# Designed miniproteins, single chains, continued (3): the designs that were tried, part 39

Each design is a single chain, and the fold is of that chain. pLDDT is the mean over its residues in the fold that is shown.

## One batch from the design tools (miniprotein)

Design m9340
Fold by ESMFold2-Fast:
Structure m9340 (fold): chain A 90 residues (1-90)
Amino acid sequence: SLEELARMLGEFIVDRLDLPEEVKERIKELGLEAEMHVLQYAVTKDRKYLEKAARLYEEAAELLERYAPDDPLARAAAREFRRRAEELLK
């Protein structure tokens, strides 16, 4: 699936960033939880799951901005997480 491939590529990118190991794990955990909520929305059609997913993506972006503010790859990843959050709440 395209969503599964996008998530795997995101995990690969996070592992390449100069971040504490715990922060890398937390960002990957947040991404996985967000995807699980998107899948819950696909089954239930309850928009509360999209709101939960959006909050998790925003938290992942905030961690990237906090721990790697000067890394162009981290800034690009943070912008992508925020874009996905906005798209889910549309």
Scores: mean pLDDT 83

Design m9341
Fold by ESMFold2-Fast:
Structure m9341 (fold): chain A 73 residues (1-73)
Amino acid sequence: AEREAQAALEAWRNAGPIAPVLQALYDSMKKQFEALDPENAERYAREAVAITKPLLEEWHKQKEKSRELEEKK
C-alpha cells in the first residue's frame, strides 16, 4: 500500500507539466473518499488518477498547441 502510493507519486513526478494536476487530483479525490470510506480512499484516489492520466496528457498537449497559436498572433 504505502510502497504503491510512493511508486505512483514518483511516476506522476515524471509526467512533466501535468504532474501538479495529477497530485492535486489525488489529494482532492482522497479527501472526498475519506468522508465515505476512509479505509479504501487512498486506493480509489490512485485508481481515479491512473484512469484520467492519459486523458489529461492529451488535453494538455492540445492546450499547449492552442496557446502557441495564440502567442504567434
Scores: mean pLDDT 71

Design m9342
Fold by ESMFold2-Fast:
Structure m9342 (fold): chain A 73 residues (1-73)
Amino acid sequence: MKLAELINKIIEKAREAGIDLEVASAAYMLLLAHGENPTDEQLEALAARLGVSVETVRKAYELVKEVIDEINK
């Protein structure tokens, strides 16, 4: 199944972007729960939980979304 390819691509892109894998995995779970357009409240809640900036969470979310879009084409 494509899941292993998806996970490997997320790891690769997160490392290249300097985003922690914990943040990238949390962004992936947020995308699965709330889709492509997270609210500012959802991003702020995740950032507070992980101890990172909202900007970092937003970058991680965009990265994960891009990887999913590329693999599903």
Scores: mean pLDDT 77

Design m9343
Fold by ESMFold2-Fast:
Structure m9343 (fold): chain A 85 residues (1-85)
Amino acid sequence: TEAELQAALDRALAALEEAARAKGWTIEVVSVRREGNRVTIDLLATGPSGPRRLTLTLVREGDEAVMAAHWDSGEVFMAAQRLPA
């Protein structure tokens, strides 16, 4: 349902914010794009080395969602993780 997708998105953003905070980064949501069972979120990350762009991808798979985050360089910020949807 829409509510389950929103709950998964909220959990994904909370997990990303926690990981970013632990590494000295703050994140700001720039845009959210939805395509079927896939959500792509563009974020601005600010840290000691200045601002960088980060992309969070969330894919819903039945009762689970898979999230991953990558820098604009393609470097992994957060490896793929499964979340309850």
Scores: mean pLDDT 79

Design m9344
Fold by ESMFold2-Fast:
Structure m9344 (fold): chain A 55 residues (1-55)
Amino acid sequence: AAATTVKAVALLTAVFGNAVTLADVAAFLGVSTATVSNKIIAAGYADLADLKAAL
């Protein structure tokens, strides 16, 4: 779900900082980078950087 992806990005960014990439989020969730990107867009953000700026 988009909400799960947002929470995963928030958690990973809190632990590892701004170095967190789409690949890191994808590995954490067990999905593809394309799936993560699509879920971020579905949550109302343009990309991972936009989502991290909103946190």
Scores: mean pLDDT 80

Design m9345
Fold by ESMFold2-Fast:
Structure m9345 (fold): chain A 80 residues (1-80)
Amino acid sequence: SPEEQERERRIAELRSRMDTLEAEMDKLVAQIKEVEEKYKRGEISKEDYLKKRNELIFQLAEKTLEYIHLLTEIRGLERA
């Protein structure tokens, strides 16, 4: 039905947004690891390490919450 097709289109759009978000989260995880490695090599100060790590963790937490909200919306549409 047209209603089912529109539901499938909305789910596909939300899944595409989740894919983009997963890629952004993967990039943040890689950046956290890079900052940790630089600190272990003595290339950055402890203060710079903590500041950058905290900034990246905060960004990752924000994207994780957005991901959970999108997943909840998709599950709601799949149950309708």
Scores: mean pLDDT 89

Design m9346
Fold by ESMFold2-Fast:
Structure m9346 (fold): chain A 74 residues (1-74)
Amino acid sequence: MSLEELEARFREGVGELVRLIEGSEDPELRERALRRLIEMVNRYSELVAAGELTKEDVERLLKEVEELIEELRA
């Protein structure tokens, strides 16, 4: 998978997370999920701005996104 494809998957995952967070009726879970999402997006943006974004970085972020999606679906 290319870096471009991984970035597209990350953006799709972020969109799904936003939707799941907005749909959540648990305010504590929503707050924790929002904080983690903001942290992930900030790390991604910093790596992009620095020109240091690697496939490994995006794969790590994708794993974190998937783990958070599973938490919100449970």
Scores: mean pLDDT 84

Design m9347
Fold by ESMFold2-Fast:
Structure m9347 (fold): chain A 66 residues (1-66)
Amino acid sequence: SGEVTASERLIEILHRAGAKLNLKPGDVMTLTTEGDVLTFRVGDDVARVPTSDLTAAALSLPLPPG
């Protein structure tokens, strides 16, 4: 497990992956890996996202400039 800081891009990726978390840029989430599923926790909100869904969501966005 570890901590992940929410960027605008990460929030968009998580929302596209179906993670129903109320996030703002700069929010700190706890990340736990259970097999091929990632669990994100912020406060009382928890979302479980398969790694495959997260990858598909990331690939659905344009590449960042630079």
Scores: mean pLDDT 78

Design m9348
Fold by ESMFold2-Fast:
Structure m9348 (fold): chain A 80 residues (1-80)
Amino acid sequence: SREARLLALFLTPSYPLNKELIEKLKKEGKLEPLIEKIKKLIAEIEADPSRAEELFADFIRNEKITVETYDNILLYLQSL
C-alpha cells in the first residue's frame, strides 16, 4: 500500500551506522533531545502516513540536521 511504502521510506535507515556521529551528538548533549523529537515524529507519521514527506521535511529543516543524522539516530533507537 501507499501507507506501507511511506512508513518503510521514512522509518528505514538508508545511511550506514556512523558511531562517530552518535558519539559527537552525545558529547554535544544533542542526542537525547533529538531522540525524543524523533520518537514524536515517528508517532505522528504512524498516525498519518500520508503526511510523512511533509512532516519529515519540516523536521529536518527545523532541527537543522542531515538525513544521515536522522538515519543514525533511528539505527541507535533500533539497537535499544
Scores: mean pLDDT 83

Design m9349
Fold by ESMFold2-Fast:
Structure m9349 (fold): chain A 64 residues (1-64)
Amino acid sequence: MSEEEIEEKARERAEEHLALVLSNPVAQRVARADTGVDLSTEEGRARLLEIMEEVIREQLRRHN
């Protein structure tokens, strides 16, 4: 898997996880507690997306 493919897959998976968190009030509370971001704001959602994307990229690189 190329670096470009890793970034694209990480983005897709991060967006899927963000959607799941936003659909579940309990998950939103847990995410806020763990990261300190406010998911009621666009800035907070963007920040959580960045965090998730970074974690997923690291996982994908490790398996490559």
Scores: mean pLDDT 79

Design m9350
Fold by ESMFold2-Fast:
Structure m9350 (fold): chain A 81 residues (1-81)
Amino acid sequence: DMKKVKEEVIKIIEEQIALGKNRASAPEIDESKIPEEVKKLMEELVAKMEPKARELAEVLPPGNPEAVLALFEEMIKLAKE
């Protein structure tokens, strides 16, 4: 079940990465449509990404598509572990 929650998080993030690349804009997630278990895991992953977010903020402005995509890729990496 936790494995399925992780797979769902990875799927959502991968879909957002694909959308972000096509739009050349920051990917958007409607959190109201996400199951509570998935939301909680995503919040934990976001917290674990804080060092990476700070590193990217030194090079790229907030909301930059490249920075957002790099953060989602890091989130997938953390979710797969």
Scores: mean pLDDT 66

Design m9351
Fold by ESMFold2-Fast:
Structure m9351 (fold): chain A 101 residues (1-101)
Amino acid sequence: GESSMKGYERGREAAREALERSGAHALGVGLGKNAGGGAISAALAAMDVARERGVRVRFIEVDTSDPAEAAEIAAKALGPGAVGIGVAGSGGDVAVAVNRA
């Protein structure tokens, strides 16, 4: 639906900006609990951007509904110099947070 399409576009933009601004060699994508279609689409989009750019990516499902916490957990899982994106949302909404490791 439109929400999933908007989630996908938001995920692509967030991943692009995170990688370009950080210069990170790796991208962590944290998907929070109670994620709706938009959040799932954003997570998939972020992974697609990393793959297209030849950047190491790790997807992590996290036991949090806070996108910022999801981003921190994802970044930490990849170690120093990685950047994290956290996505969480219910009912098809998407929230995206970018955190530097």
Scores: mean pLDDT 79

Design m9352
Fold by ESMFold2-Fast:
Structure m9352 (fold): chain A 106 residues (1-106)
Amino acid sequence: SAAELIAEAEKGIKQAEEVKKEAEELLKKAEELGSKAAIEMAKLAIKLAEEAIKLYQEAIDLAKAGPDDPAAMAEARRLLLEGEVYLGLAGIALGVAKLIIEREEK
């Protein structure tokens, strides 16, 4: 349903906002360490999380505009799935940045 899709997208936005916040904190730490690789991965995580937020917001907007339109709901679902992919990639980039930082601190 449109309500379920909106709820899933809103949860995705919250998760992406948390990934972005953590990536911003890691970016600061990577810059203090002078780790180019960790800086690049943290920046990638931020960019991917921002794209996920944008896709989820577009899915919410379409679901609200056309809850009874099968074509609009199909596109909203496609955007939701694309947002989930970007969120997953953002999480991977964040994880890689963490591993690089931990390794360079030793």
Scores: mean pLDDT 91

Design m9353
Fold by ESMFold2-Fast:
Structure m9353 (fold): chain A 99 residues (1-99)
Amino acid sequence: MSEILKTLEENKEKIISLLEEEKERSFGEAARLLEEFIEILEKLDVSSLDPELLKRLFERFKAAPTRVELYDLAIELSRRENPETVAAAFGLYLYEKAK
């Protein structure tokens, strides 16, 4: 398993907790998106993810200059990319920022 997938698997519970905290502070479409990400991650088989796509999406979230642009990007990517990989990348971004 790649390093990024190992980090996700080892920290999955912490990542879900961080998404729950963000959801409590969010409203409307952002809150709905976070609820969907939590549901996805709770059922996620981490080994099914493409680690290269995961890394690319993670880097895109890191490059978002504002919270608004971060959520707009997450909504756009969830419509165009694999939703499981988008949820995982967003969760990893929150985890990295919380360190």
Scores: mean pLDDT 85

Design m9354
Fold by ESMFold2-Fast:
Structure m9354 (fold): chain A 62 residues (1-62)
Amino acid sequence: SEGVEYLRKKLEELLEKNVHPSTEELFKIMQEAISKGASADEAMKVMQEVLTEALKKEFEKR
């Protein structure tokens, strides 16, 4: 869905700038994604997937 794609892109952008984004920034992005059609469950799933990918990237030191 559009909301899920938006959430993923914004989370990747935030993690690129800061590996420890603020809770406020994360909640704002989630709210915007939900307003674009993502469910809360979908948003949580995307959060976990993006954080997992960020950890893998850190282990590869890239």
Scores: mean pLDDT 74

Design m9355
Fold by ESMFold2-Fast:
Structure m9355 (fold): chain A 68 residues (1-68)
Amino acid sequence: MKVTAYDLDGNKHTFDTNGEYTKISDDVFLYKDENGNVYAIGTKKPIKDPSELENVKSEDITVIKIDL
């Protein structure tokens, strides 16, 4: 499934909830894309796993690119 979220600059991003995710806290996941870019995905309210992102409003999802 695909989820749409906005970054802190107001740019629209789309994620596949079946992608590579690592939970780092109750409300933050790390997502790694096929190009090796890493993103932190935060939710306004804690979620159990990334599949729940499809049920969260895009305005309540924050995305931050991590430079490693």
Scores: mean pLDDT 73

Design m9356
Fold by ESMFold2-Fast:
Structure m9356 (fold): chain A 79 residues (1-79)
Amino acid sequence: GMEEIKKLADEKGEEARKRLLEAGMDEDLAQAIADGIKTRVISAARKALEEGKSLEEALKIGREEGDRLLQAALDQIRG
């Protein structure tokens, strides 16, 4: 349930922080964006559960949202 969603969010946040730092982003800004991604992953997955989707579907939706947000942040840095 929520523990699996939180674990996914933590994993996506850490992935985002590392990739943003590798892209040359400042540590404080990278952490802030990573924390924002974590919050959005939790929100998207929770909404899916509230809509009656399975935990597997909710985790997939959360993962896709995290990946989308990270790509958007990286694209903003690059141009």
Scores: mean pLDDT 87

Design m9357
Fold by ESMFold2-Fast:
Structure m9357 (fold): chain A 80 residues (1-80)
Amino acid sequence: MIGEKAGKYILEGKYEEAGKLIAQAVRDGRFEDAGRGVGIALKENKRENAGKALQYAYKLGLTAEEVSRVAGIGLGYANE
């Protein structure tokens, strides 16, 4: 699943690869998948890596609103 792969890349510090997967998931309308990947990293206290992946997704053409939505979903997942 795309979110799980993004989460794995964030945990490994591969934030560019993670950002590409997040951007692809959002372009496909899969905000929940993108957010799950961010949430996996946040649950493991990898907040800086997650932030870098989201910043890279922004550079790839996501809007601030889309990035904020993904981050919000990830925070929700991390707090479960």
Scores: mean pLDDT 85

Design m9358
Fold by ESMFold2-Fast:
Structure m9358 (fold): chain A 115 residues (1-115)
Amino acid sequence: SLEELARRMIGVLDRAIKILEELAEKYKDTNPELARELDSFIATLESLKRRIEKALEQKNYDEVLEAAREAYRTLQAVVDFAEQHKLPSDVLDQLRTLAEEVGRLVREIENIKKK
């Protein structure tokens, strides 16, 4: 169901937030500028997560889809940022996998809404 896909989306965003929080903590003393930019992505993802949760409670499926699309764009930006700043390859691979999973969930939500 769309509600199940939205809850799976929230779970993927929680995993992305945790990875970024661990990175921000790791870099806070050695690269505070990088840590601050990671904190900005965390705040954006947390806001999008809350937006999806609220829209889901209201059964506003158009808003769920729009917030999910913004979450996908945000994770793509996170992946691009991680690549530009030469973050560890294992972290980059994890972020790419999560972005791909979010993209797949967006497509599945879109397909349900078209029926």
Scores: mean pLDDT 89

Design m9359
Fold by ESMFold2-Fast:
Structure m9359 (fold): chain A 95 residues (1-95)
Amino acid sequence: EELLKEAEKAVDNEDFDTAIDLIVEILSQPEVSDETLEKIADILTRIAATSPVKFMQAISKIDLYAPEENIKKLFEAIKKSTAPGAKFLKRLLDL
């Protein structure tokens, strides 16, 4: 919960490297709620809109360091969402 708020603040300050590291830390936890995954998807959308390069770095770090189960849950959350931001991420991730 606190890490998610810190990640949101980092994105607000355009500190994408800090936001990415915090997202990876959150996704490394054994249990991640659907609400947390939706907020992570929103943060990733904001990064992608501002810097496609930083977004690709985020996806690479998530794929490398986060547990497979949490990566799967994140992508399923993105696939199920009808929000415009999630639609944008689906297009970028070819989902």
Scores: mean pLDDT 78

Design m9360
Fold by ESMFold2-Fast:
Order: structure tokens, then sequence, then C-alpha cells
Structure m9360 (fold): chain A 66 residues (1-66)
């Protein structure tokens, strides 16, 4: 479900932040999450979840850059 994918994304992004992963690794993680969404969900849900995960990725990148 979209909720399960979102929770998995939050967990993976939190782990990346806690481990001080590079921006490149975080971008790779984001691309992998987008591929999982595209494989699992219809277009409308895919677009909504992609936006939400993109926001979470930006939050992590902003913290690393700060």
Amino acid sequence: SSEELLEAAKKKLQEAKDNSDSEGNIHQLFQQLLQEIAATLPTEERNRLSIEIGRLVQDVLDEIRS
C-alpha cells in the first residue's frame, strides 16, 4: 500500500541521515523509492506519494547541507 511504502521511505531516509550518507547515496535511494512506487501503484497515487517522498528527501538534504 502507499502508506507502507511511505513508512518504509521514512525509515530508510532516517537511517541515511543517521549514518551521514552522501547526497549521491540519498539521491540514489530516492530513485529506488520512485521505481518501487512506479511498479506498485496506479498513476494518481504514484504522483501523490512521489511528491511526499520528494519533500522528505529535500528535508534530509537540507539538514545535511546545514
Scores: mean pLDDT 80

Design m9361
Fold by ESMFold2-Fast:
Structure m9361 (fold): chain A 75 residues (1-75)
Amino acid sequence: SEEIERLRREIERIEERMKKIGEQLRKLQQQLQQSTDPKVQEQIKKKIREIMKEGEELSDRYNEKRIKLAEKEKK
């Protein structure tokens, strides 16, 4: 089914984005630990909050797509 294949591709793209977000969060957390400048620390914390929010939104979308895929695969 083209619809099932489209859902699989959408899920794959979300997984790739989530992986990149996880890598970015790890790098930002490392930079935060290494930073001694309070102004730089606040900028990094702001970036971490923004990326975490994006990650939560992607997680919700991922779960919705996975449920739809599972329902369409049940015959």
Scores: mean pLDDT 86

Design m9362
Fold by ESMFold2-Fast:
Parts: sequence; C-alpha cells; structure tokens
Structure m9362 (fold): chain A 95 residues (1-95)
Amino acid sequence: MTKEEAELLRKYAEDVLGLPPLTDEQAEEIARAFRDYQEGKITLEEFRKRVLRAIARALGVDGESEEDLEKLTPEQRELARKAVDAFVKAAENLS
C-alpha cells in the first residue's frame, strides 16, 4: 500500500463518512481489501466483511470476529453499516 492511498482513505472516512481518524493499520486493511476486490481475489461479500472489521476497530471494538460487533452501540453499528455501504459503492464504481 502507498502512503497516498492510506491518506486518501483517512480523508474520505473522516470528511465524508464521519468516522473517527483511522490508524495506519486500519487504513491499510481497507486499502488491501479494495485492491484484492479489484483484482478479483476476493468476493464483494469478503470485501464488505474486511472493511466492516476495520471500521469496528476504529469505533473502539477490540476483536477478531463479527461477534465483537455486538459490543458496538446501535448508533455505532448503524454508522459502521453506512460506512461499509459507502466503501462498497466506491469499490464497484472503480471496477
């Protein structure tokens, strides 16, 4: 991943989606998911799962599984779903 890709994702997440600032690790995970999906290495469902995991971690959930998303408040879960949907649409439009 390039530094420029990570910075672009951080600005989009903060300015457009209203997420807290992403760490380098979280931005890189999302950037890798975009590349893998565009290269046909993963399905759209797997892309969504990886992006949701990174966003959940940005919202303060420390976990390795989807079960940890249940630790989010309903409002944080809704924010995560909207952010994931926006990233999915971006991935489809860049393909």
Scores: mean pLDDT 73

Design m9363
Fold by ESMFold2-Fast:
Structure m9363 (fold): chain A 71 residues (1-71)
Amino acid sequence: SNLEKIKENLKKQLKELYPDWSEEEIEKKVEEHIKLVFDGIRNALALVRELGLPYSDEEIEADRAAFLAKL
């Protein structure tokens, strides 16, 4: 839900900034941005695990897989 809203908002903003871009170019840029965010979350999870907080790699991977399945 939140990830889908972020994706749609980013797509809307990119279309407003670059109205001459193709749908494919916009979608590719959204995917690149989301990948960077997920890579950042994965790096943050490594720190969370180091600190002993109860958040698992499995939970992050499940959220990532669910998001990618909607693309």
Scores: mean pLDDT 70

Design m9364
Fold by ESMFold2-Fast:
Structure m9364 (fold): chain A 90 residues (1-90)
Amino acid sequence: MASQEEIDAAIAEIERIHAEIIKILEEAKKANPELKKELDELIASIEERHAELIELVRKTRDKKVIDHILELYKEWLEKVKEYKEFLLKA
C-alpha cells in the first residue's frame, strides 16, 4: 500500500501535469477562436474528470491504481503536446 507521502507526491505531480494540459488547451483556444465552444466543453470535461481522479487517488491509497493514473496523465500530456505541435506547422 502507498504511504501518505507517496500519495501526496503523486497528487502534486498529477496537479502539475493537469495544469500543463489545461495551459496548452487554453493556448489552442486563443489560436483557434472558431473552436472556442468545443474547447471550452473539452476543458470543462477534463476538469470534472480530474476532480474525480484526484478523489479516487485520495480514497483508494492503492499504489497500483495511483501509478496507473499518473501514467495516464503523462500519456495525455504527451498526446496534447503532439497535437498542438502538429497544428503549428505552416
Scores: mean pLDDT 81

Design m9365
Fold by ESMFold2-Fast:
Structure m9365 (fold): chain A 75 residues (1-75)
Amino acid sequence: MEKIDKIKEEHKKKYGYTLSKKVAVSILVQEEFKLSLSSSTRDSMLKALREAYKKYEKSDPETAKILEEMIKELS
């Protein structure tokens, strides 16, 4: 199955409407960009995000939750 078709099917399953081909291609490009990050760049970003999480964990739990999700996406 083509990656574009898979993105369209997953979006329809989650949100109940079909993405245009142009939008599905944009999502594919963003996913390829994430995959193109070097492990050293990813490790540096993860380290920075974890330090930010510790800083905001008690003062701003909502921001800390967003940072935790970003860490999961990059891990």
Scores: mean pLDDT 67

Design m9366
Fold by ESMFold2-Fast:
Formats: structure tokens, sequence, C-alpha cells
Structure m9366 (fold): chain A 135 residues (1-135)
């Protein structure tokens, strides 16, 4: 059922978003405590990978449910843009940490949280629209 597939994707997105947010809290604490660069970078890479996996799975699931070729094309472009933004944020974080700009690093991580939360909300909203149309 399209309804069951969309609901499973929503539940997966919510679970992944909660895990990402928990790891972001841990990352902020490592930065506040001026932990070794290697520990901060390792956790930042884990957060990036989780966020990319969430967006990849959600956009793939949306494309499999959609029958509109224009919507599928738009989803592919949005996926590439979102993934690019997440990779750029990770690279910028590494530069800030290597330069000992811990205040700038915390601000970037907080902005990344907002970006992930906004992306999550948009993906869930699109899946909810599909479930309402299938009812």
Amino acid sequence: SILAKAQALIDQIRQRNAEINKKIDELIELIRNKAPDSEIIKLANEIRDLAIDMVTDATKGLSEISTDEEVISELQLEREMIIGGMEDARKRLVELIENKDYEGAIKLVEAFRDYVDDTTAELIARLNEITQQAL
C-alpha cells in the first residue's frame, strides 16, 4: 500500500532526525569542551552520513511513490542540492575546528541543526500530502 510505504518513511525520517539531533548535542558538547580535533571531526562525519542517508532514502521513497516525471526530476535536483549543502557544512566545520574557532563552529552546528530540522519537516509534509491524496 502507498499509505503504508509513506507512513513507514515518515516514521524512519522521524527516528533518524531524533538520532541526528542527539549526535548534534554531543558534537556541541565536544566543541565546548575543546575535545581533540579528531573526535569532533569523527562525530561530524557520522552526523553528515546520517543526514545524507535520511535525505537519500526519503527522496528515493518519494520518487517511487510519485508517477509525475517533473516531480521526480525536481526531487533529484533537490536531493543533490541538499547533499551538497551538508557536505559544504562539514568542510566548513573542519576548517573552523582546525583554526580553533570554537564559537564559529558551535554557530555553524546550530545552523546545521535548523537546516536538518527544516529539511525533515518538508519531507514529512510531502509524504503526508501523498497519504491524504490516497485516502
Scores: mean pLDDT 86

Design m9367
Fold by ESMFold2-Fast:
Structure m9367 (fold): chain A 84 residues (1-84)
Amino acid sequence: SDRKVELPEVEVPKLKAGESKLLARETLDDGSVLEVVAYAAEESFTDNGPVPVSFEKGDLYLSAILSQDGKSQLISIEKVGKAE
């Protein structure tokens, strides 16, 4: 993809299954909004969006989402631990 964004440093939160937390929100120079969200999966599922993402019950994920002109795209997702 034609844009490289720097992700802010965030602390991995402790979340119970089904919880989410916004860790960072930044407005970039081009007016796009970068959000980093933690999510603890309550169930195993696959999100069949433009890039398929699989979540496993009890795992904790960090996602980075870039929003511009009313559209949002997932730019990264990683497993960072387990739900409490």
Scores: mean pLDDT 76

Design m9368
Fold by ESMFold2-Fast:
Structure m9368 (fold): chain A 81 residues (1-81)
Amino acid sequence: MDERLEKWRETLEKLSDEEQLLALGIEIQEMRKLAEEKNFPEEIKKLIEEAERVLRDPSASMEEKIEAVTRAMRAVLEWLE
């Protein structure tokens, strides 16, 4: 789990700020689609919604956006075991 997330973060950090925001948005969209298809627990759905909210918040830093999305991704990956 952590290895997959670390590789994703390494790839993300090599991108421009605009490309990072796009990549984070894509991850949220994929998680939302997967949540609909697999009917994730409400706790995981809430983490995805929170990550989307933080990503769309103009006051949030890039680090806060990455952390929020990473938290949601970790929960999704752990549940998919």
Scores: mean pLDDT 81

Design m9369
Fold by ESMFold2-Fast:
Structure m9369 (fold): chain A 57 residues (1-57)
Amino acid sequence: SAAEARREQEEQERIKQYLLNTAEGLRRVSEEFEARGDLKAAQVGLEEAELYLKYAE
């Protein structure tokens, strides 16, 4: 139904926003790790951010 189609569209939009927000948060945390000299933790965070961005596409 049209109501179901609208609910699915809204759900997909919320999921995309969640993925994008999570990726941004992970990038920010990675920058903090890099600033502290924790290069491996920064790399892991960036890899996770990339995964979330890929799912948002």
Scores: mean pLDDT 86

Design m9370
Fold by ESMFold2-Fast:
Structure m9370 (fold): chain A 104 residues (1-104)
Amino acid sequence: RREAVIAAIEKARDEVIKKLQEYADKSTPEEKKDFEKLRKIVEEAADGLIEAARQGFSVESEAKGAVLDIEKEAKRLAKNEKTEQYGKEVVDLFKKGADEAVAL
């Protein structure tokens, strides 16, 4: 169902953004800038999936691309073990939500 798929993507986006904010609040000013960049990529990826769902297309390929884009950006922004771990958790959370949306 289109509405259920969109709701699942929105929930995944919101959970990831909340987690990114929690990490930013526990981070240095420099790390906060990196989390803001990652947040933007997550928002853009989620918006793309929502638009695909609204057009009536399968979100499976878009979801795979979105997860890869977020993973690539998280790896690029990782500067220490802490930011590497936070990046992994963000990727895992988004992937879980995207997989749930694809399964609907």
Scores: mean pLDDT 80

Design m9371
Fold by ESMFold2-Fast:
Structure m9371 (fold): chain A 60 residues (1-60)
Amino acid sequence: MIDTSGVDSSLAQQVAQQIQDRINQGQTLSQAISDTFRDLSDRIGDDQASLIISAAQQLL
C-alpha cells in the first residue's frame, strides 16, 4: 500500500475533482490520470505527483 501521509487532503480533493472533470468530458480514467499526473509532475515533481494522484484515486 502506498503511504499517503503528508499529502494535503485539500490538494488530493482538488486533484480528484480535476480527474473527475476530465472523465466527465469524455476521457477514460487512465487518460484523465495520465494528463493530471503530467500537469502535476511539471509543477511539483514526479514523487509528489504520484502520491497526490494515489490519494486522489482513493477519493474517486
Scores: mean pLDDT 77

Design m9372
Fold by ESMFold2-Fast:
Structure m9372 (fold): chain A 95 residues (1-95)
Amino acid sequence: MAAREAELVAKIERETDELLANLDRYSPEEVLEAAERLVGLGDLLAANGYTEAARAAYEGALRLLDAIEDRLPEELRPRAEELRARARANLERLA
C-alpha cells in the first residue's frame, strides 16, 4: 500500500471511530447521511485505484449502519437497507 493510501485508511477509520464514540450526539438520520457519504467516498476511492481506502470507507459505512439499526425510523429503513446492500456488493467487487 502506498503511504498516502495508508494515511487515508487511518483517517477514515479514525473519523468513523470518533462518530461511533459520540453516537448519542447524532440523530439516526445524521448517522445514515454519514454512512451515505462514506459509500460515496468509497466509490470515488475505488474509481481512482485506492482499493484499501475504498474498503475502509465501505466497512465504516456498514459499522455506522449497524450502530443505528435499533434507532432507525421506519421511513429510513429502506434507505439504510439499500445502502447496506450497495456497500456489501462494492466490497465484494474489491476482492
Scores: mean pLDDT 86

Design m9373
Fold by ESMFold2-Fast:
Structure m9373 (fold): chain A 130 residues (1-130)
Amino acid sequence: MEKLIEEAREAMRKLAEELRKNNRFDPELMQKAIELLKQLPDEQRIELLTAAMNDPDVNMALTGVLLAGVYNKEKPDPRLIPYFKAAANDPNLDLAAAGVNVLLDNEMLSEEEQRELLERLQKMLQEELS
């Protein structure tokens, strides 16, 4: 168990580092991280994903949101919703966009929440284009 948790953490760390260096996800590392996370018991997987999403490193937080979003489509876990909502409200455009996309793709937003988050995201995009 400990070795599997360490391998999952290492795969996530390598994804975050690749994102930081090359501003893109390595699809081989992404697939490896997903396969390792699938082998973990639910509690350990949730702990790793929520720890990543709470990481002060934006690249690790983004990695966490995207991996958690993939998992949530196969097995919805309401414990992940607050973390996706936190990401959607983040001042970082990439993290906010990832959070909004995960929430929309998983139908986790009320009509009012969807409107507010999309308006915020559009404003952030407009500021980047200015």
Scores: mean pLDDT 82

